# Designed miniproteins, single chains, continued (5): the designs that were tried, part 55

Each design is a single chain, and the fold is of that chain. pLDDT is the mean over its residues in the fold that is shown.

## One batch from the design tools (miniprotein)

Design m17891
Fold by ESMFold2-Fast:
Structure m17891 (fold): chain A 82 residues (1-82)
Amino acid sequence: MHMEMARLAREIAEAYRERGLLDEAQLYEDLARLFEEGKSLSPAQKQQLIKINQQNFIRATIEGDTKLANKHKRLIEMIEKE
């Protein structure tokens, strides 16, 4: 569901903004806008976004940020289901 993916991407963007990671925050804001516009991801875009989110999930897990890690995991599941 594009609306749930957009919401989740915005929550991830907010988490990065709160940490001062503005480039990461902007990436997830742009992703949220893409989902809000109802645009479908190409297979190549899906693979790249899954890879980025898997990397961010691992980093958040190592840092002990369970909430952020779970948001990345959920976003991966939703992108795969699209």
Scores: mean pLDDT 84

Design m17892
Fold by ESMFold2-Fast:
Parts: sequence; structure tokens; C-alpha cells
Structure m17892 (fold): chain A 99 residues (1-99)
Amino acid sequence: MLEDHREAVLMRMKITAGRRRREKGEEFMEAAREGAREAVERLGLSEEAGELALEEVERNREEFEREAEERERKLEEILEESKESLEIMKEVVKKIEEE
């Protein structure tokens, strides 16, 4: 349904906006628009769903921006934890292979 497509676009927008803001310091609305384009192009969602999602983000920008920031912070924590795990595994492998 169109509603399900809109929700999917919104989710992709949150993911893309958080990532692009962190990696490139990109403005939130610019990153969100890119997320909408990506969702329509890659997921085959309707352009109408992308348009409705963008309108919703513009109307509730502050809330959407907070949600994107919260998601970004959690992903950052997970990434840091994963890096620590990888470094521990590398040290274990080195000790096994090189004493």
C-alpha cells in the first residue's frame, strides 16, 4: 500500500540522513532528500510515496531530526563496540600464529 511505501521511504531517509550528517557534515534536509531519492530508485517505491515522505519530514522536521540523531548515536556505539571486538580477535590470532 502507499502508506507502507511511505514508511519504507521514511526509514531509508533516517538511515541516509544520519550517515551523511556524520560522514560529510551534510545539512539534514539535503541528506533526507537524498535518502528519499535512494529509496525510490533502489527499492522501486512510488515517486508519490517519496513526495509524501518528504512533506512529512518538512512538517515534523525537529522530531525526525531527533530520531535520526538517536539512531546515529546507537549505530556509532555499535560500530565502536564492533571495532573493539575485531581488535581483540586480531590480537588472539596473532598470539596463535606468532606465539
Scores: mean pLDDT 70

Design m17893
Fold by ESMFold2-Fast:
Order: structure tokens, then C-alpha cells, then sequence
Structure m17893 (fold): chain A 66 residues (1-66)
């Protein structure tokens, strides 16, 4: 992913579905790890957390620093 390590808020999504079946939606939080390889997505609606490759999130959603 081109995003540096840090916490981001989802501001736009094209309907990206995570491996656990949860859709990424505006308002969700994305924490990119120090290596830029993994992202933890936290659903604003449910509080569920899922770890996914950071590049897959960056390809399907628009992020802003949180």
C-alpha cells in the first residue's frame, strides 16, 4: 500500500468486502501497521476488527488520516 503507517478513517468505499464477510463503509477506521503490509479495519457500526492486507483496503476505499 502507498499509505504510511497510522490510523485512517474511511471516507469512501466501492463496496469492498473483507474476508470475514464484513463490508467496509464510510466511518470505519483503518490502522496500517509499521511495515505497511497489514491493516486492521474496525467497523464503526459493529466494533468488529479484521486484519487484512493493506493493499486490498487501499485499492477499494478512500482514506483520510484520523
Amino acid sequence: ALEPAGVYRVVGSDGLVLPNGVEVRPGDLVAVDAAGEWAEVTSAATGERTRVPAGEVAAGVRLEPA
Scores: mean pLDDT 73

Design m17894
Fold by ESMFold2-Fast:
Structure m17894 (fold): chain A 82 residues (1-82)
Amino acid sequence: SEKLKALEEALQAAIEKYGGKLSSDEAHLLSTYAVEALEYFQKGDAAGALAALEAGRAELASNPSASAALDAAIAAFKELAA
């Protein structure tokens, strides 16, 4: 769907923008939560998608760049889910 593609592009842009400020483990976790959120969203589970992004934000809260990336992803998700 176009909404799924837009969310995927927003998540990829956030990963690219902040990836250089993340450790390899943090980048992998961010990517993992992004994929999980996209899978839930594709299945029509908007609540599951948001929960996945929020879980990622909680786990990566110690890194301001990772937090910023996930804040951007959550904002994009809320816009696309409206």
Scores: mean pLDDT 77

Design m17895
Fold by ESMFold2-Fast:
Structure m17895 (fold): chain A 73 residues (1-73)
Amino acid sequence: MDRVRAEGAALKEWFRRNLSPERQAEAEAIVDEWTDNRILVLRNGASSARDALEKARELGRRVAELKALAEAA
């Protein structure tokens, strides 16, 4: 759990340094959802978290898009 939360916190800090202020709130919300969903999967296991696993793919793409935008800026 601590590793996942630390990873999410580090990603939010990186976005705060590399994204425009207008996109930071959106990025923070997406990273928070990604972190919470990942914790849900770890706590409940695959059988209880099928929807969470599908959501993880969508959130993963969103995070990757934000990273690409931050690196381009």
Scores: mean pLDDT 74

Design m17896
Fold by ESMFold2-Fast:
Structure m17896 (fold): chain A 68 residues (1-68)
Amino acid sequence: GGILTLLAPIAELQARLDALQAELARLQASSPTVTPRIRALQAEIAAVQRRLDELQRQVLQLALLLGA
């Protein structure tokens, strides 16, 4: 429950973000043009970052509730 329930999905999304950023860097290094795959990776990175922000806000909210 609580904060502990959010730690696992946060860790999973962070690992996914790291993998997507590594793939993006690899493709950018090997291609002089912005490909559909590069655009798709950029969109997915943005979506994962938004989800991480949501979960981190929930952790902060729970921490504030428990800090009373």
Scores: mean pLDDT 80

Design m17897
Fold by ESMFold2-Fast:
Structure m17897 (fold): chain A 88 residues (1-88)
Amino acid sequence: KEEKIYEEILEEIRKAFETVAKVPAEELEEKREEILEKLKELQEQMKKMGITREDVDAAVDRALAEGADPATVEFARSIMMKLLEAIE
């Protein structure tokens, strides 16, 4: 069920924010709907483009080459992999 995957992703984001950024839970709740909408948009885009795991790996490599933070890139990859699972 797609809803479960989105809730799992939101929970991972929440834990990362609480542990790393120490963001209050109320701010996370305000952003929850925005995050959910963006996740749905990303999932639909990935489905329409026929995105594969190879494409995700290529995107990760590109982000690192552009100087993106490795921890952020690894987190983004995790999210994209869960979205690919939802497309199945």
Scores: mean pLDDT 65

Design m17898
Fold by ESMFold2-Fast:
Structure m17898 (fold): chain A 67 residues (1-67)
Amino acid sequence: AVPVADEHIARADEAEKNGDLQTAAEHYRRAAEIYRNATQGVSDPAVKAEYLAKADEAERRAEELEK
């Protein structure tokens, strides 16, 4: 699931470069959801913190594009 979230980030970055801010925001939000869901299967606190940080960053980027 994390590789799928990473792919959504890559697609969001590409959409943002092309000026498609709506598509970029949608991909960032999907990545955030996948990263958050991935934490439920992780027992290592460091890995869980990493996934939560990535989720928070993706969500923040989506929010900025929707201003």
Scores: mean pLDDT 82

Design m17899
Fold by ESMFold2-Fast:
Order: structure tokens, then sequence, then C-alpha cells
Structure m17899 (fold): chain A 55 residues (1-55)
């Protein structure tokens, strides 16, 4: 299981959650999208560092 696969999966979940937040205007859904967004950024950073280190 690769970091790229995990990142793609989280990005799809984030996109769905963002659409839901815009549709419902629910503040709790916006908060969840922010939390998931932070996880996506953290995972993307790890992927970039790992690829740089192994290049």
Amino acid sequence: MSLEEQLDKLQKELNELNEKALETKDKEIFRKSMELGAEVVALATKLVVEKKLKA
C-alpha cells in the first residue's frame, strides 16, 4: 500500500465532504473538511520528503 494510494483516497473523501458542506451549509461538515484537509497536507508532505530523500 503506497502513500500515493492513501493520498488519492483521502482527496476523494475531502472533495465529497466539501461538496456536502457547500450543499448543506453545515458548520460541523465544514469543520470535518478542515480536519481531513490537514491530514491530506500532512500525507502529501511525507510523500514529497520520502521521494526527495530516495532520489
Scores: mean pLDDT 78

Design m17900
Fold by ESMFold2-Fast:
Structure m17900 (fold): chain A 103 residues (1-103)
Amino acid sequence: MEEAVKLLKEAIKLVLEAAKELLKVSKNYLEAIGLMLQAIGLEFDLELAEKKKDKEALKKVAEDVIRLAKDVLKLAKKEGNKKAIELAKKAIRLAEEALKLLE
């Protein structure tokens, strides 16, 4: 459980960094802002789940991080932002690893 939380914290940080890369000179900056706000929401969801020691809530956070990271990856690929693509792919891998630890 503690290892899963660490992986999710890193995954959310990478999603935020990817969204920030997309904000720099993106024609879809409003979509990028929306993705960034969703990532911030997931930070609060993760903190609450960790404090409650709620394994099912942590699983849901992991699933939501994977979904959000995939949405960021789609926008990054559409815009050809290589750095955002790499950050989003790493976030997906970490969140999937966290989900496996949570079963």
Scores: mean pLDDT 86

Design m17901
Fold by ESMFold2-Fast:
Structure m17901 (fold): chain A 87 residues (1-87)
Amino acid sequence: DLEKQYNDLMSQASNNGDQANQLLTDAKNYENETNSLAEKNKDNPEKMKEILDDGSDKVGELNSQANNLISTSKNNQTQALQLKNQL
């Protein structure tokens, strides 16, 4: 059933988009918390650098996960469009 496959792909695209948005929000919140913690340690350059480096790595991980979900969502939309053209 092409219509069912279309709807399933569109649902997956929507779900992946929502998950990506949540990860981007989490990344921004983590960045803000990291910057706040670094500011509290500004008089200790070594500790501040450690906090910023660790925070940057985590933010990068979350952004990478979000970008992967965005790519998957776009692929699902492309596949759905191909199926729609066959209906």
Scores: mean pLDDT 89

Design m17902
Fold by ESMFold2-Fast:
Structure m17902 (fold): chain A 95 residues (1-95)
Amino acid sequence: MPVPEFVIDPSRPAEDLAAEAIGNALVAIRSDDEAALRRVIAALDELIARNAGDPELVALLERVRQVLEDYLAGRLSADEAAERLVALLEELNAL
């Protein structure tokens, strides 16, 4: 299934944008859509750069990015990547 295009809107809370990025990554992994995953990584890089003053959020976003890179490199299966992303989404909701 096509993954919705993710756009960073600076007027929205960063935590909401991070949650959408994780959700889009989960859909892309389930669809084996590497191009969509690369777009999510680019959006995460933009979110990290814009939120450099929030070290807890940046650290969590870097961990999300690492899960996506590990999946693309074949170091994580789709199920392993999805499990880690769900755990990171729960950590995000606790920030």
Scores: mean pLDDT 81

Design m17903
Fold by ESMFold2-Fast:
Structure m17903 (fold): chain A 84 residues (1-84)
Amino acid sequence: AAKIAIEGYNLVKEGLKNKDPELVREGLEKMLEATKAGYLAMIVEFALLPEKIREAFKDDPQADELVELARKYAGEALEIASKM
């Protein structure tokens, strides 16, 4: 769980640096998968990703879709954390 969360966050960071929407999507999916498996250590980072994605992709036509996906997944992650 911990390794998949770190891998997912690293994919998001690389996608943000390289302006690669696919890497961001894959990273978000891995981070959510790790959270569903009980790894909550990255919940704060997850919650901050929508704004980071909006800033990095502000000139990209996929920006709104990526931000909404990140908000949806961060919301699910926060719901899981709130049950602990």
Scores: mean pLDDT 79

Design m17904
Fold by ESMFold2-Fast:
Structure m17904 (fold): chain A 64 residues (1-64)
Amino acid sequence: SHEAERLLAGAVIYGAQGDAERAARLAREAKEAGATPEELRNVAKSMEDAGNAEAAAHARELAE
């Protein structure tokens, strides 16, 4: 959904900025809005590539 896509984009942005707590919250809201496990794993990889391992770990946990 468009809502899930917007929330995932927000999670990546805050994750890249170092705000792991807000990134995790937005990723969780994206899951509730219908984000798939694959989309959450892709976001986690983007966060890790941006240097935020903590935010990436939260997104991977949500993908389970």
Scores: mean pLDDT 83

Design m17905
Fold by ESMFold2-Fast:
Order: structure tokens, then C-alpha cells, then sequence
Structure m17905 (fold): chain A 59 residues (1-59)
């Protein structure tokens, strides 16, 4: 499902951020945000993706 894809993209972004890979983290977070915007994820997933993207872009 798109919700599972959003969850996987968030998980990839979190893992990338923990590894110091800001570019991969931003990419994963952005994809999750796109899926949520298309109705493919939850508001909670959207909020988490926005937090991850902001954190990646500040690195």
C-alpha cells in the first residue's frame, strides 16, 4: 500500500540521517511527504517526514 511505502521511506530517511547521509535522508523524507500529500499516508507520517526533511536540510 502507499501507507507501507510512506512508512518504508520514513524508515530509510531515519536510517540515512543516523548514518550522516543527509542527501539520502532528504530524498526519503521528500518521497514520504509526496505519498502523504497524495492520500497515501497518515498525517502522523507526514509530520514525521517534514521533521526529517528539515533536520536533513540543516545538516
Amino acid sequence: SMEDQARNSIAQAEKALAAGDSAAAASGAYEAMKLVRQGGGTEEQGKRAEELLAEALRA
Scores: mean pLDDT 83

Design m17906
Fold by ESMFold2-Fast:
Structure m17906 (fold): chain A 89 residues (1-89)
Amino acid sequence: LAALARRMTDEEVEEAVRRAETENERLHALLKELREKMAGSPAIKGVGTGLLLARLALEAGDPRAAAALIKAIEREYGVPAAEAERRIL
């Protein structure tokens, strides 16, 4: 996941999060709330919320959305992708 996250662009991160919101009802409510507060930004409400969403994406079978959330956490809060991956696995 960390390696995938490092290869993603900002546009790919936003697209993957949007796709996960559409494809998985478990993530829909949480991602919708975050989008409403952030005006569609991939920026995360907080590290804890971002890690929870990444774990839910993995449980839903969406490793691309999980990687995108890990990259957003790294960009916004400076938590290394490898550390974020360890916290959700």
Scores: mean pLDDT 67

Design m17907
Fold by ESMFold2-Fast:
Structure m17907 (fold): chain A 56 residues (1-56)
Amino acid sequence: MATAPLTEEEKAKLKEELGFSDAEVDELSRAGLSYEAVKAAYERGRAAAAEQRAAA
């Protein structure tokens, strides 16, 4: 378990890669979530969505 504050560059990447708003990035920063944790959750969600499409 590693809690690291998001850098300005990481916040910008989250906005660009995940489409987060300024308010959402601020919430993530306050929650103490790492960039890697957020990205891993996002990738898992995308994989699950792709699997559902393949199943149909």
Scores: mean pLDDT 70

Design m17908
Fold by ESMFold2-Fast:
Structure m17908 (fold): chain A 93 residues (1-93)
Amino acid sequence: SLGEQLLARVEALLERAKADPSAPPIVVELLELLLEEVRRAVEEGDEEALAVVAERLPAIEAAFAAKDYEALRKELIRLLTELGILEIEKAVK
C-alpha cells in the first residue's frame, strides 16, 4: 500500500540520518516526528495525511541525497507544519 511504502521510505531516511555524523541533530528530531505521524496515519487510515506526505517526500529525499541539510530542515518543517504537528510559534524557539 502507499502508506506502507511511505513508512518504509521515512524509516530508511531516519536510519541514514542517524548513521551520518554530519547530519544536524534537529534533522534526526524532525524525521522522528515525521515517522511517528506517518505511523499514526497508516494505523488510522488517514489518506489525506498520507497524500500530503507522498507529495512532499521526494523533495525531502532529494535534499538528503544532496546532503543539503538546510534545505532538508526547511522541507521537514514545511511538511510537519502542513500536517499540523508543528506550529509557527513553536518553530521559532
Scores: mean pLDDT 84

Design m17909
Fold by ESMFold2-Fast:
Structure m17909 (fold): chain A 68 residues (1-68)
Amino acid sequence: DKIAQVQRLQDLMVAGLRAAGAPEDTIARVRALFDQAIEALKAGDDAKARELIDEAAQLVRDAVAAAG
């Protein structure tokens, strides 16, 4: 189930951001990107879902790097 995999990834990324002390606005942005990816998957747009997941992952990396 692709949607379940994306939801699990969202939960892991959000937990990582909270552990790193990321601002709530950053956490909300990451959640929104994953929610958009899930909607893209429901629409059959796997390519768009991949782009959104990659954007969320990069935002997580940037936020963790900024935190130290």
Scores: mean pLDDT 84

Design m17910
Fold by ESMFold2-Fast:
Structure m17910 (fold): chain A 77 residues (1-77)
Amino acid sequence: DRAEALRREFERKAREFAEESYAAAKAGDLDKLKQLLEEMIEWLRRAIEEFRALGDDETVALLEGALARLEAAVAKL
């Protein structure tokens, strides 16, 4: 199932992002943190389009909220 595969990919991406972002923040590497945020934003934009094509409007709304928060975070860096 494509939807299930995409959710599993999101779980992996979210975990990797959390671990790498924590390491970058702890090291004071704001450039790396910004790069990681931008990469996650790009992934979320692609995921939103795929979930929209699958008709999962609830997941689309949740991911759009997450996207807005990450975009705001990048703007503060």
Scores: mean pLDDT 83

Design m17911
Fold by ESMFold2-Fast:
Structure m17911 (fold): chain A 100 residues (1-100)
Amino acid sequence: GAEVETLREELKVVKSTNDDNKILEALERAIEALRKDDSDEAVELALEIAEEALKKTNNKKVIEKAMELAELALQKTENLDLINRAIGIILRAIGKLLEL
């Protein structure tokens, strides 16, 4: 659907940029898209966006927003593989925040 296409576009943005503000905007758009589409494909793309954002920066706002996206994904899926992936992202985000 339209929200899945938005998530694919935002994943592409996060992968191609090192600008914390652009990563933050992409995470915010991903959260809005995931609120409207709870398909496993949308959840999987949202989790990949959160993972890529956490790899690129130690910016507190980006880490907090990536954690918010993963927490929303956790609420939107009953798929055990996606649940485990979301939990892993949340734990990584917490670990990064504790090092700040």
Scores: mean pLDDT 90

Design m17912
Fold by ESMFold2-Fast:
Structure m17912 (fold): chain A 98 residues (1-98)
Amino acid sequence: MSFEELAQAIKDAAQALPLSTLQQLLSQLQQGLQEARAQGASPVDIARIQLARDLVQTVLNGGSVEDLKKILQKAAKEIGEAVAQQTAQALVGELQRL
């Protein structure tokens, strides 16, 4: 799946949810990030949670598909394309389960 397709899927899934649900997910991701840092999680595990948080925050701020795509492309350069794609796919699945 391309980053364009993943960005569109994230936006579509998030737009189907109430703003309160997205804000709760953002709070859970922020808590998970603090816990991961406190427990000495690997840099890649921390970066994955940061990516999910940044994607959800961008949607909440009214970001475009292009904005989400740029976040995914930047993450791919830092943590690898496969890890960025897997993280985005996991987020789409989570949003679809809410």
Scores: mean pLDDT 87

Design m17913
Fold by ESMFold2-Fast:
Structure m17913 (fold): chain A 91 residues (1-91)
Amino acid sequence: KVAEAERKVAELLSEAGQAIDAGDFDTAIEKLREAEKVAASVPELKDFANIARRLIDLVEEAKDGSQFERDVVAALAYIAAAIAKLTAERL
């Protein structure tokens, strides 16, 4: 169950990164909120819930920022997704 939840978090974080790359910030925030909810429901994934929440704040700031800031936030979402996927594969 934890591995399945972690895979779902990885999927949602990756989808958020794709939405940021597409300039669809509303979808990115929606995917990050869903990732936070999934991660918050599992005590072992508390750190990913915190990461998702921080990424929401960064996406909201990046809307008013430069393209470089948006590229960095997308990269951070993809990195978080990769870590979640790797951790799930080790379980």
Scores: mean pLDDT 83

Design m17914
Fold by ESMFold2-Fast:
Structure m17914 (fold): chain A 75 residues (1-75)
Amino acid sequence: MELTPEQKSLAAGQFARTLERLGKESLTARELAEALGQSQANVSKGLNILEAAGLVERDRETGRYSLSAEGRAAL
């Protein structure tokens, strides 16, 4: 279920802009889509991959995503 370090590195590279933006503040998928100029569907797919990689965390009550400690180290 957890990704290897190599797979995590690949995910961080593929979604570097998402990680960089989340490094500034926690955001919902909608707010990230607006900030990055991307569709909410594409951003949500990226966030699901990053969450599976352990690079971002989702607050279940607010729906906001934030960087994990590993996600911050990947920047």
Scores: mean pLDDT 78

Design m17915
Fold by ESMFold2-Fast:
Formats: C-alpha cells, structure tokens, sequence
Structure m17915 (fold): chain A 100 residues (1-100)
C-alpha cells in the first residue's frame, strides 16, 4: 500500500543515516518529512485517517527502538524531544482532518 511504503522508505532512510553516524538533526528532518507525507495523504484520503494514525504509531515505535540502539543518551534525548513536539503538532492537524 502507498501508506505502508511511506513508513518503509522512511525507516530505510533512518537506518542508513544511523549507519553513517548522522546527527540527530539529520534524522529529525527525515521524521519531519515522513509526518508531512502522512499529513498530505490524510488530507487527500480522510477515510484512511485511522490506518495512517496506526502506521505513524508503528513508525514512531520503530524509530524509538532504532534511536535507543544506535544513538548516545544525549543524542537520543535531543532527537526524541523534537519528535515529541512534532507528534503533538501533527496529531492536532490529523484530528482536525478527521473532524472535517
């Protein structure tokens, strides 16, 4: 599915960045791009909002695991703080789409 492809491609990018010792900021940009893609997809396909929310949750869980295994505690905390802010912002936007 197109929705699952976004998750798979994004996780692949995160894994490559971690392998290449990329900064938390570089990983954050991939996460932000991923959320923007899910938001655009939700706007075009509001009937799929529940499926999109589930895939975002699955993506976040896998991201947290990968970050914990590959980043220092300092870099992990820095990345996850920004990701949490992003999740709050996009969660509100997804809820507005669902209500429309």
Amino acid sequence: SEIEKIKEESLKKVKELLKNKASPEEIYEVVKETYEKFLELAKKNPEKIEEIKKLISDFLAELETLAAENLSKEDYDKLMEKVRELEEKFGKELDEIEKS
Scores: mean pLDDT 85

Design m17916
Fold by ESMFold2-Fast:
Structure m17916 (fold): chain A 59 residues (1-59)
Amino acid sequence: SEQEEIEAQAEKFAKGVGEVDRRAGLSEEEVERTTKEMYEAWKSILQKLRARERAKLAA
């Protein structure tokens, strides 16, 4: 489904950011927090982008 694709893409991006943060010397607690925040942020962005595309096609 569209929601499953969005969640999968957001998870992959968030994990990538978490790996960079860990390599930069952030604590595991900070890495977990930023990874979660990036997951939610990217999920929101992807949902908005798909909604905008649908709105343009419907206009």
Scores: mean pLDDT 81

Design m17917
Fold by ESMFold2-Fast:
Structure m17917 (fold): chain A 114 residues (1-114)
Amino acid sequence: GPLLEAVRALRDAVVRLARATTPDQMRAALDDIIAALRRIADALRAEGREKAALEVEVSIGLLQLAVGVNNLIGEVDADLLRRAVVDALRSLREALADDPEAVALLEEGIAALG
């Protein structure tokens, strides 16, 4: 369904972030991560899972802030971005703890970031 498709897109974007070797590749992967998180929040809201959707929205806001700070400074703080993404994945894993397939995809994403 839409939720699992969005979680898979998130995992794929996180793997691309882990493999990114340039600032442009890192920014593209972060944009894809934020887009996938928005799709997850929308899917959760459509399923009546408002608390889980709100937790994802908080993670989106924090990631957007981290990306904005990097854009303002003109220097890529890869550690800040990686930590923000890992925190978002951990929060989402707890929100989706009742879905073993979603949890497995999120664990793959966390493992890819180290």
Scores: mean pLDDT 86

Design m17918
Fold by ESMFold2-Fast:
Structure m17918 (fold): chain A 76 residues (1-76)
Amino acid sequence: MPSVIVAIREAILAGDLTLAAYLIHEAIEEYEEQIIEMLLELHKTDPAGVEALLALLRERRPELAAFVERVEQALK
């Protein structure tokens, strides 16, 4: 797993959603599928953390709206 994906996961687990959002924005062009896969796995153990991150991304990162929709569709 790329080090940035590990950093995103650790930020979510620490409750640092602002850092997680920043790292996703920086990494999404190269690692979108890997970020989605990591979030789907993390949702199985920390659904509250993943849901809070998706809410933050919708509020502060409108450029990531399509990414948020992809994650939400995959969580159905």
Scores: mean pLDDT 85

Design m17919
Fold by ESMFold2-Fast:
Formats: sequence, C-alpha cells, structure tokens
Structure m17919 (fold): chain A 116 residues (1-116)
Amino acid sequence: AVAAVVKARDLVKEGKHDEALNILVDAAEEILANRDKVFGPLMSLFTHAPPDFLQKLAEVPELAEVTLSVLDMLATMGLIEPDKVWAAAEPFLNSSNPFIATLARRITSLVGKPLP
C-alpha cells in the first residue's frame, strides 16, 4: 500500500496524473486496509497534486472518504492551498452519501470560497 502511494506521488511530480490515478485505483483495497500507514504518504502526494486529480480521486467511491479526510487534515494544518481544497471538495457538497457531503461542507467551510 505505502509503495503504491509513493509511486503515485512520484508520477504526480512527473506530470503523469492519469498513471498515478490508475495506481491508486488499483491499490484502493490495500489503501483502505492500511489507512493508518498510507495517510502520511497521501498527504505528501496531495500537496503536489492538481485540483482535477484530487477531484477525480474523490469521485472513486472506495477512495472518496479517505481522499476528503486527507484534504481535511491538510487544510486544518495549513499545508495545502485553500483554492485547491475548495476545487476538489465543492463538487461533493450535494453528495447522496451524507458522510461525504458533511466532510465536503466541513472542508469548504474551513478554507472559504475563493474570490472569482
């Protein structure tokens, strides 16, 4: 699990976002089984990832909760750009999953709406 997240991080740094996303999707079950071990590596990955990548990752049902939880932690610690967090979380404000919608509302409230 950790090795897959580290490889995805390196691919994100190289601009290979689709390859990085595929690795995380393929490793989704291992990521969920090892959430405690992958959380730090995921935080590192997310600081380098573009908003579109984070949004696509949160759209994966198995990874939605862990993705928003990592964004919540990074936003709380001030370790990620607020506009990036808003762009990634805003599509989930009206999620049919009330837990995902609640996380998205918490995160967007924390970072605030970007100026137009």
Scores: mean pLDDT 80

Design m17920
Fold by ESMFold2-Fast:
Structure m17920 (fold): chain A 74 residues (1-74)
Amino acid sequence: PLTPEQRALLREIDRALAELERLMSTLPPDERARVREEVLDLLTRHSAAPDPTDPAVLRRTLAELRGLIDRMRG
């Protein structure tokens, strides 16, 4: 079973992914495709971790998603 911290981090990751999808919907198709590939690569690396539910791994993934959001905002 997941801890409260793990569940909170997963909810924040879900919110970050929803924000990224919203931001991507405002981009031209070519730029949207590039950002989508970057997000997919990030999620693939996360899933490949030995323990993807480790709070340290979850925090790193969340920070990378937030960094991408900040970069898209300029």
Scores: mean pLDDT 87

Design m17921
Fold by ESMFold2-Fast:
Structure m17921 (fold): chain A 80 residues (1-80)
Amino acid sequence: SSIEEAISVPRRLLEEGRRLFEEGRLEEAAETYREAVRVARRYLELAKRSAPQPLIEELERLLEEAERELRRAEEAIRAA
């Protein structure tokens, strides 16, 4: 369902971004985290209209996590 996709897609992107970061593929990790932020933000915007509170809370958590991981990756790129 679209609701399941709203959570699974950002979660998968976060997992992939972390894998890339651990492999030292920092630019690819940052790009993947930017996609995670974009997707989570879009789903959160849609969810705020009528979605159950637990879905909104999970999307907010995923967005915060994606933004934090993106900042970490961007800092690592600047330090490299």
Scores: mean pLDDT 85

Design m17922
Fold by ESMFold2-Fast:
Structure m17922 (fold): chain A 99 residues (1-99)
Amino acid sequence: MDEEEIKEIVEEVERVMPQAEALREQAIANGTKELSLLAAALLLAGAKFEEEGRERLAKLADVAARRFAGLPEEDIEALLEKFGLDRKEVEELIERLLK
């Protein structure tokens, strides 16, 4: 995966973290028992990349968000195929986000 793509997604996740915390608090208040903070941040980052026409970064952020949200492996596989993404690219992004 391109190091610049990973860097842009990580920096955007860090930038939106306060908004992700607020979103998580609202979801829990509305009856959600648990919401991954990283999943919330990646959804916000993905939405911004989509608005900017950065389709590849938006798709990478969306798949990573769904991984952190605990979607089944078969659903992740379907998204990878639909978006034309390599599993290895998503795994490299997830490893960087967990550091």
Scores: mean pLDDT 79

Design m17923
Fold by ESMFold2-Fast:
Structure m17923 (fold): chain A 81 residues (1-81)
Amino acid sequence: MPKVTLNIIDEATGKKLTLVIDVDAPDEEIYKKVKEAVSQILPEEQVETYSKVLTHEVLELREEAKRLGKDIELTVVIKKA
């Protein structure tokens, strides 16, 4: 089963987290997993914004992974504010 791997790096703190999502995961589960991951790395004020942005990216990659039948990996570096 194809998977989407999301690597999140906070440049300010050097914290890194990897999230693996199955292409068959529903949208709400993807949002929950992304929000939990972002909450471990970023200040509370940034969690909602980045959770929405990264969920959108993952949903697009999920559709591409399904179309190609391949695993896809995305690395996101969050710059210092």
Scores: mean pLDDT 80

Design m17924
Fold by ESMFold2-Fast:
Structure m17924 (fold): chain A 84 residues (1-84)
Amino acid sequence: GSTMADLREKMRRMAENPELVEGMVSARVVRETEDELVVEAVYRLEDGSERTLRVTYRREGDKIHVRVEDLNTGEVYEATLSLK
């Protein structure tokens, strides 16, 4: 399968089975295109607080750009994954 299709399948499995991820309250796909996937996940921390992360995956040639945003703090982490 394509890398985006494989990523979609993994995210879908986590959204359908949030119990497979410790502390995950919910996950949803916000936007899905051939080259972009945006997921919002809600996590419950040990102190009982909830944190919402927005993860954007964007394919550009043989690379996937990953952006993780903490919507509560505004912190952003970016990484690039190489394909093959």
Scores: mean pLDDT 72

Design m17925
Fold by ESMFold2-Fast:
Structure m17925 (fold): chain A 90 residues (1-90)
Amino acid sequence: TIEEKFREVVEKLLEYMLKIAPFLTDEQYKEVMKLLDEFQENAEEAVDKGDVEKLKENVINLGKKLKELIPEFSEEIDKLEKEMLEILEE
């Protein structure tokens, strides 16, 4: 279900955040947490509507904004985005 896919996407995202959190500045950490909250609210709305394409858009948008905030992790963010999108395709 779309709800199961969303849970798997969130698990991947949280696993990644746990790995990088110690390397972020206080300012980067606050901005990233704010971005994750916004992503979760928008993504939950897409899940409630059964809109997989909107959920994919939210994932892509999250990746773009994360790369703006923490550009040193751009390659890892690109990998995370691909993994999250693959989950949503099945």
Scores: mean pLDDT 84

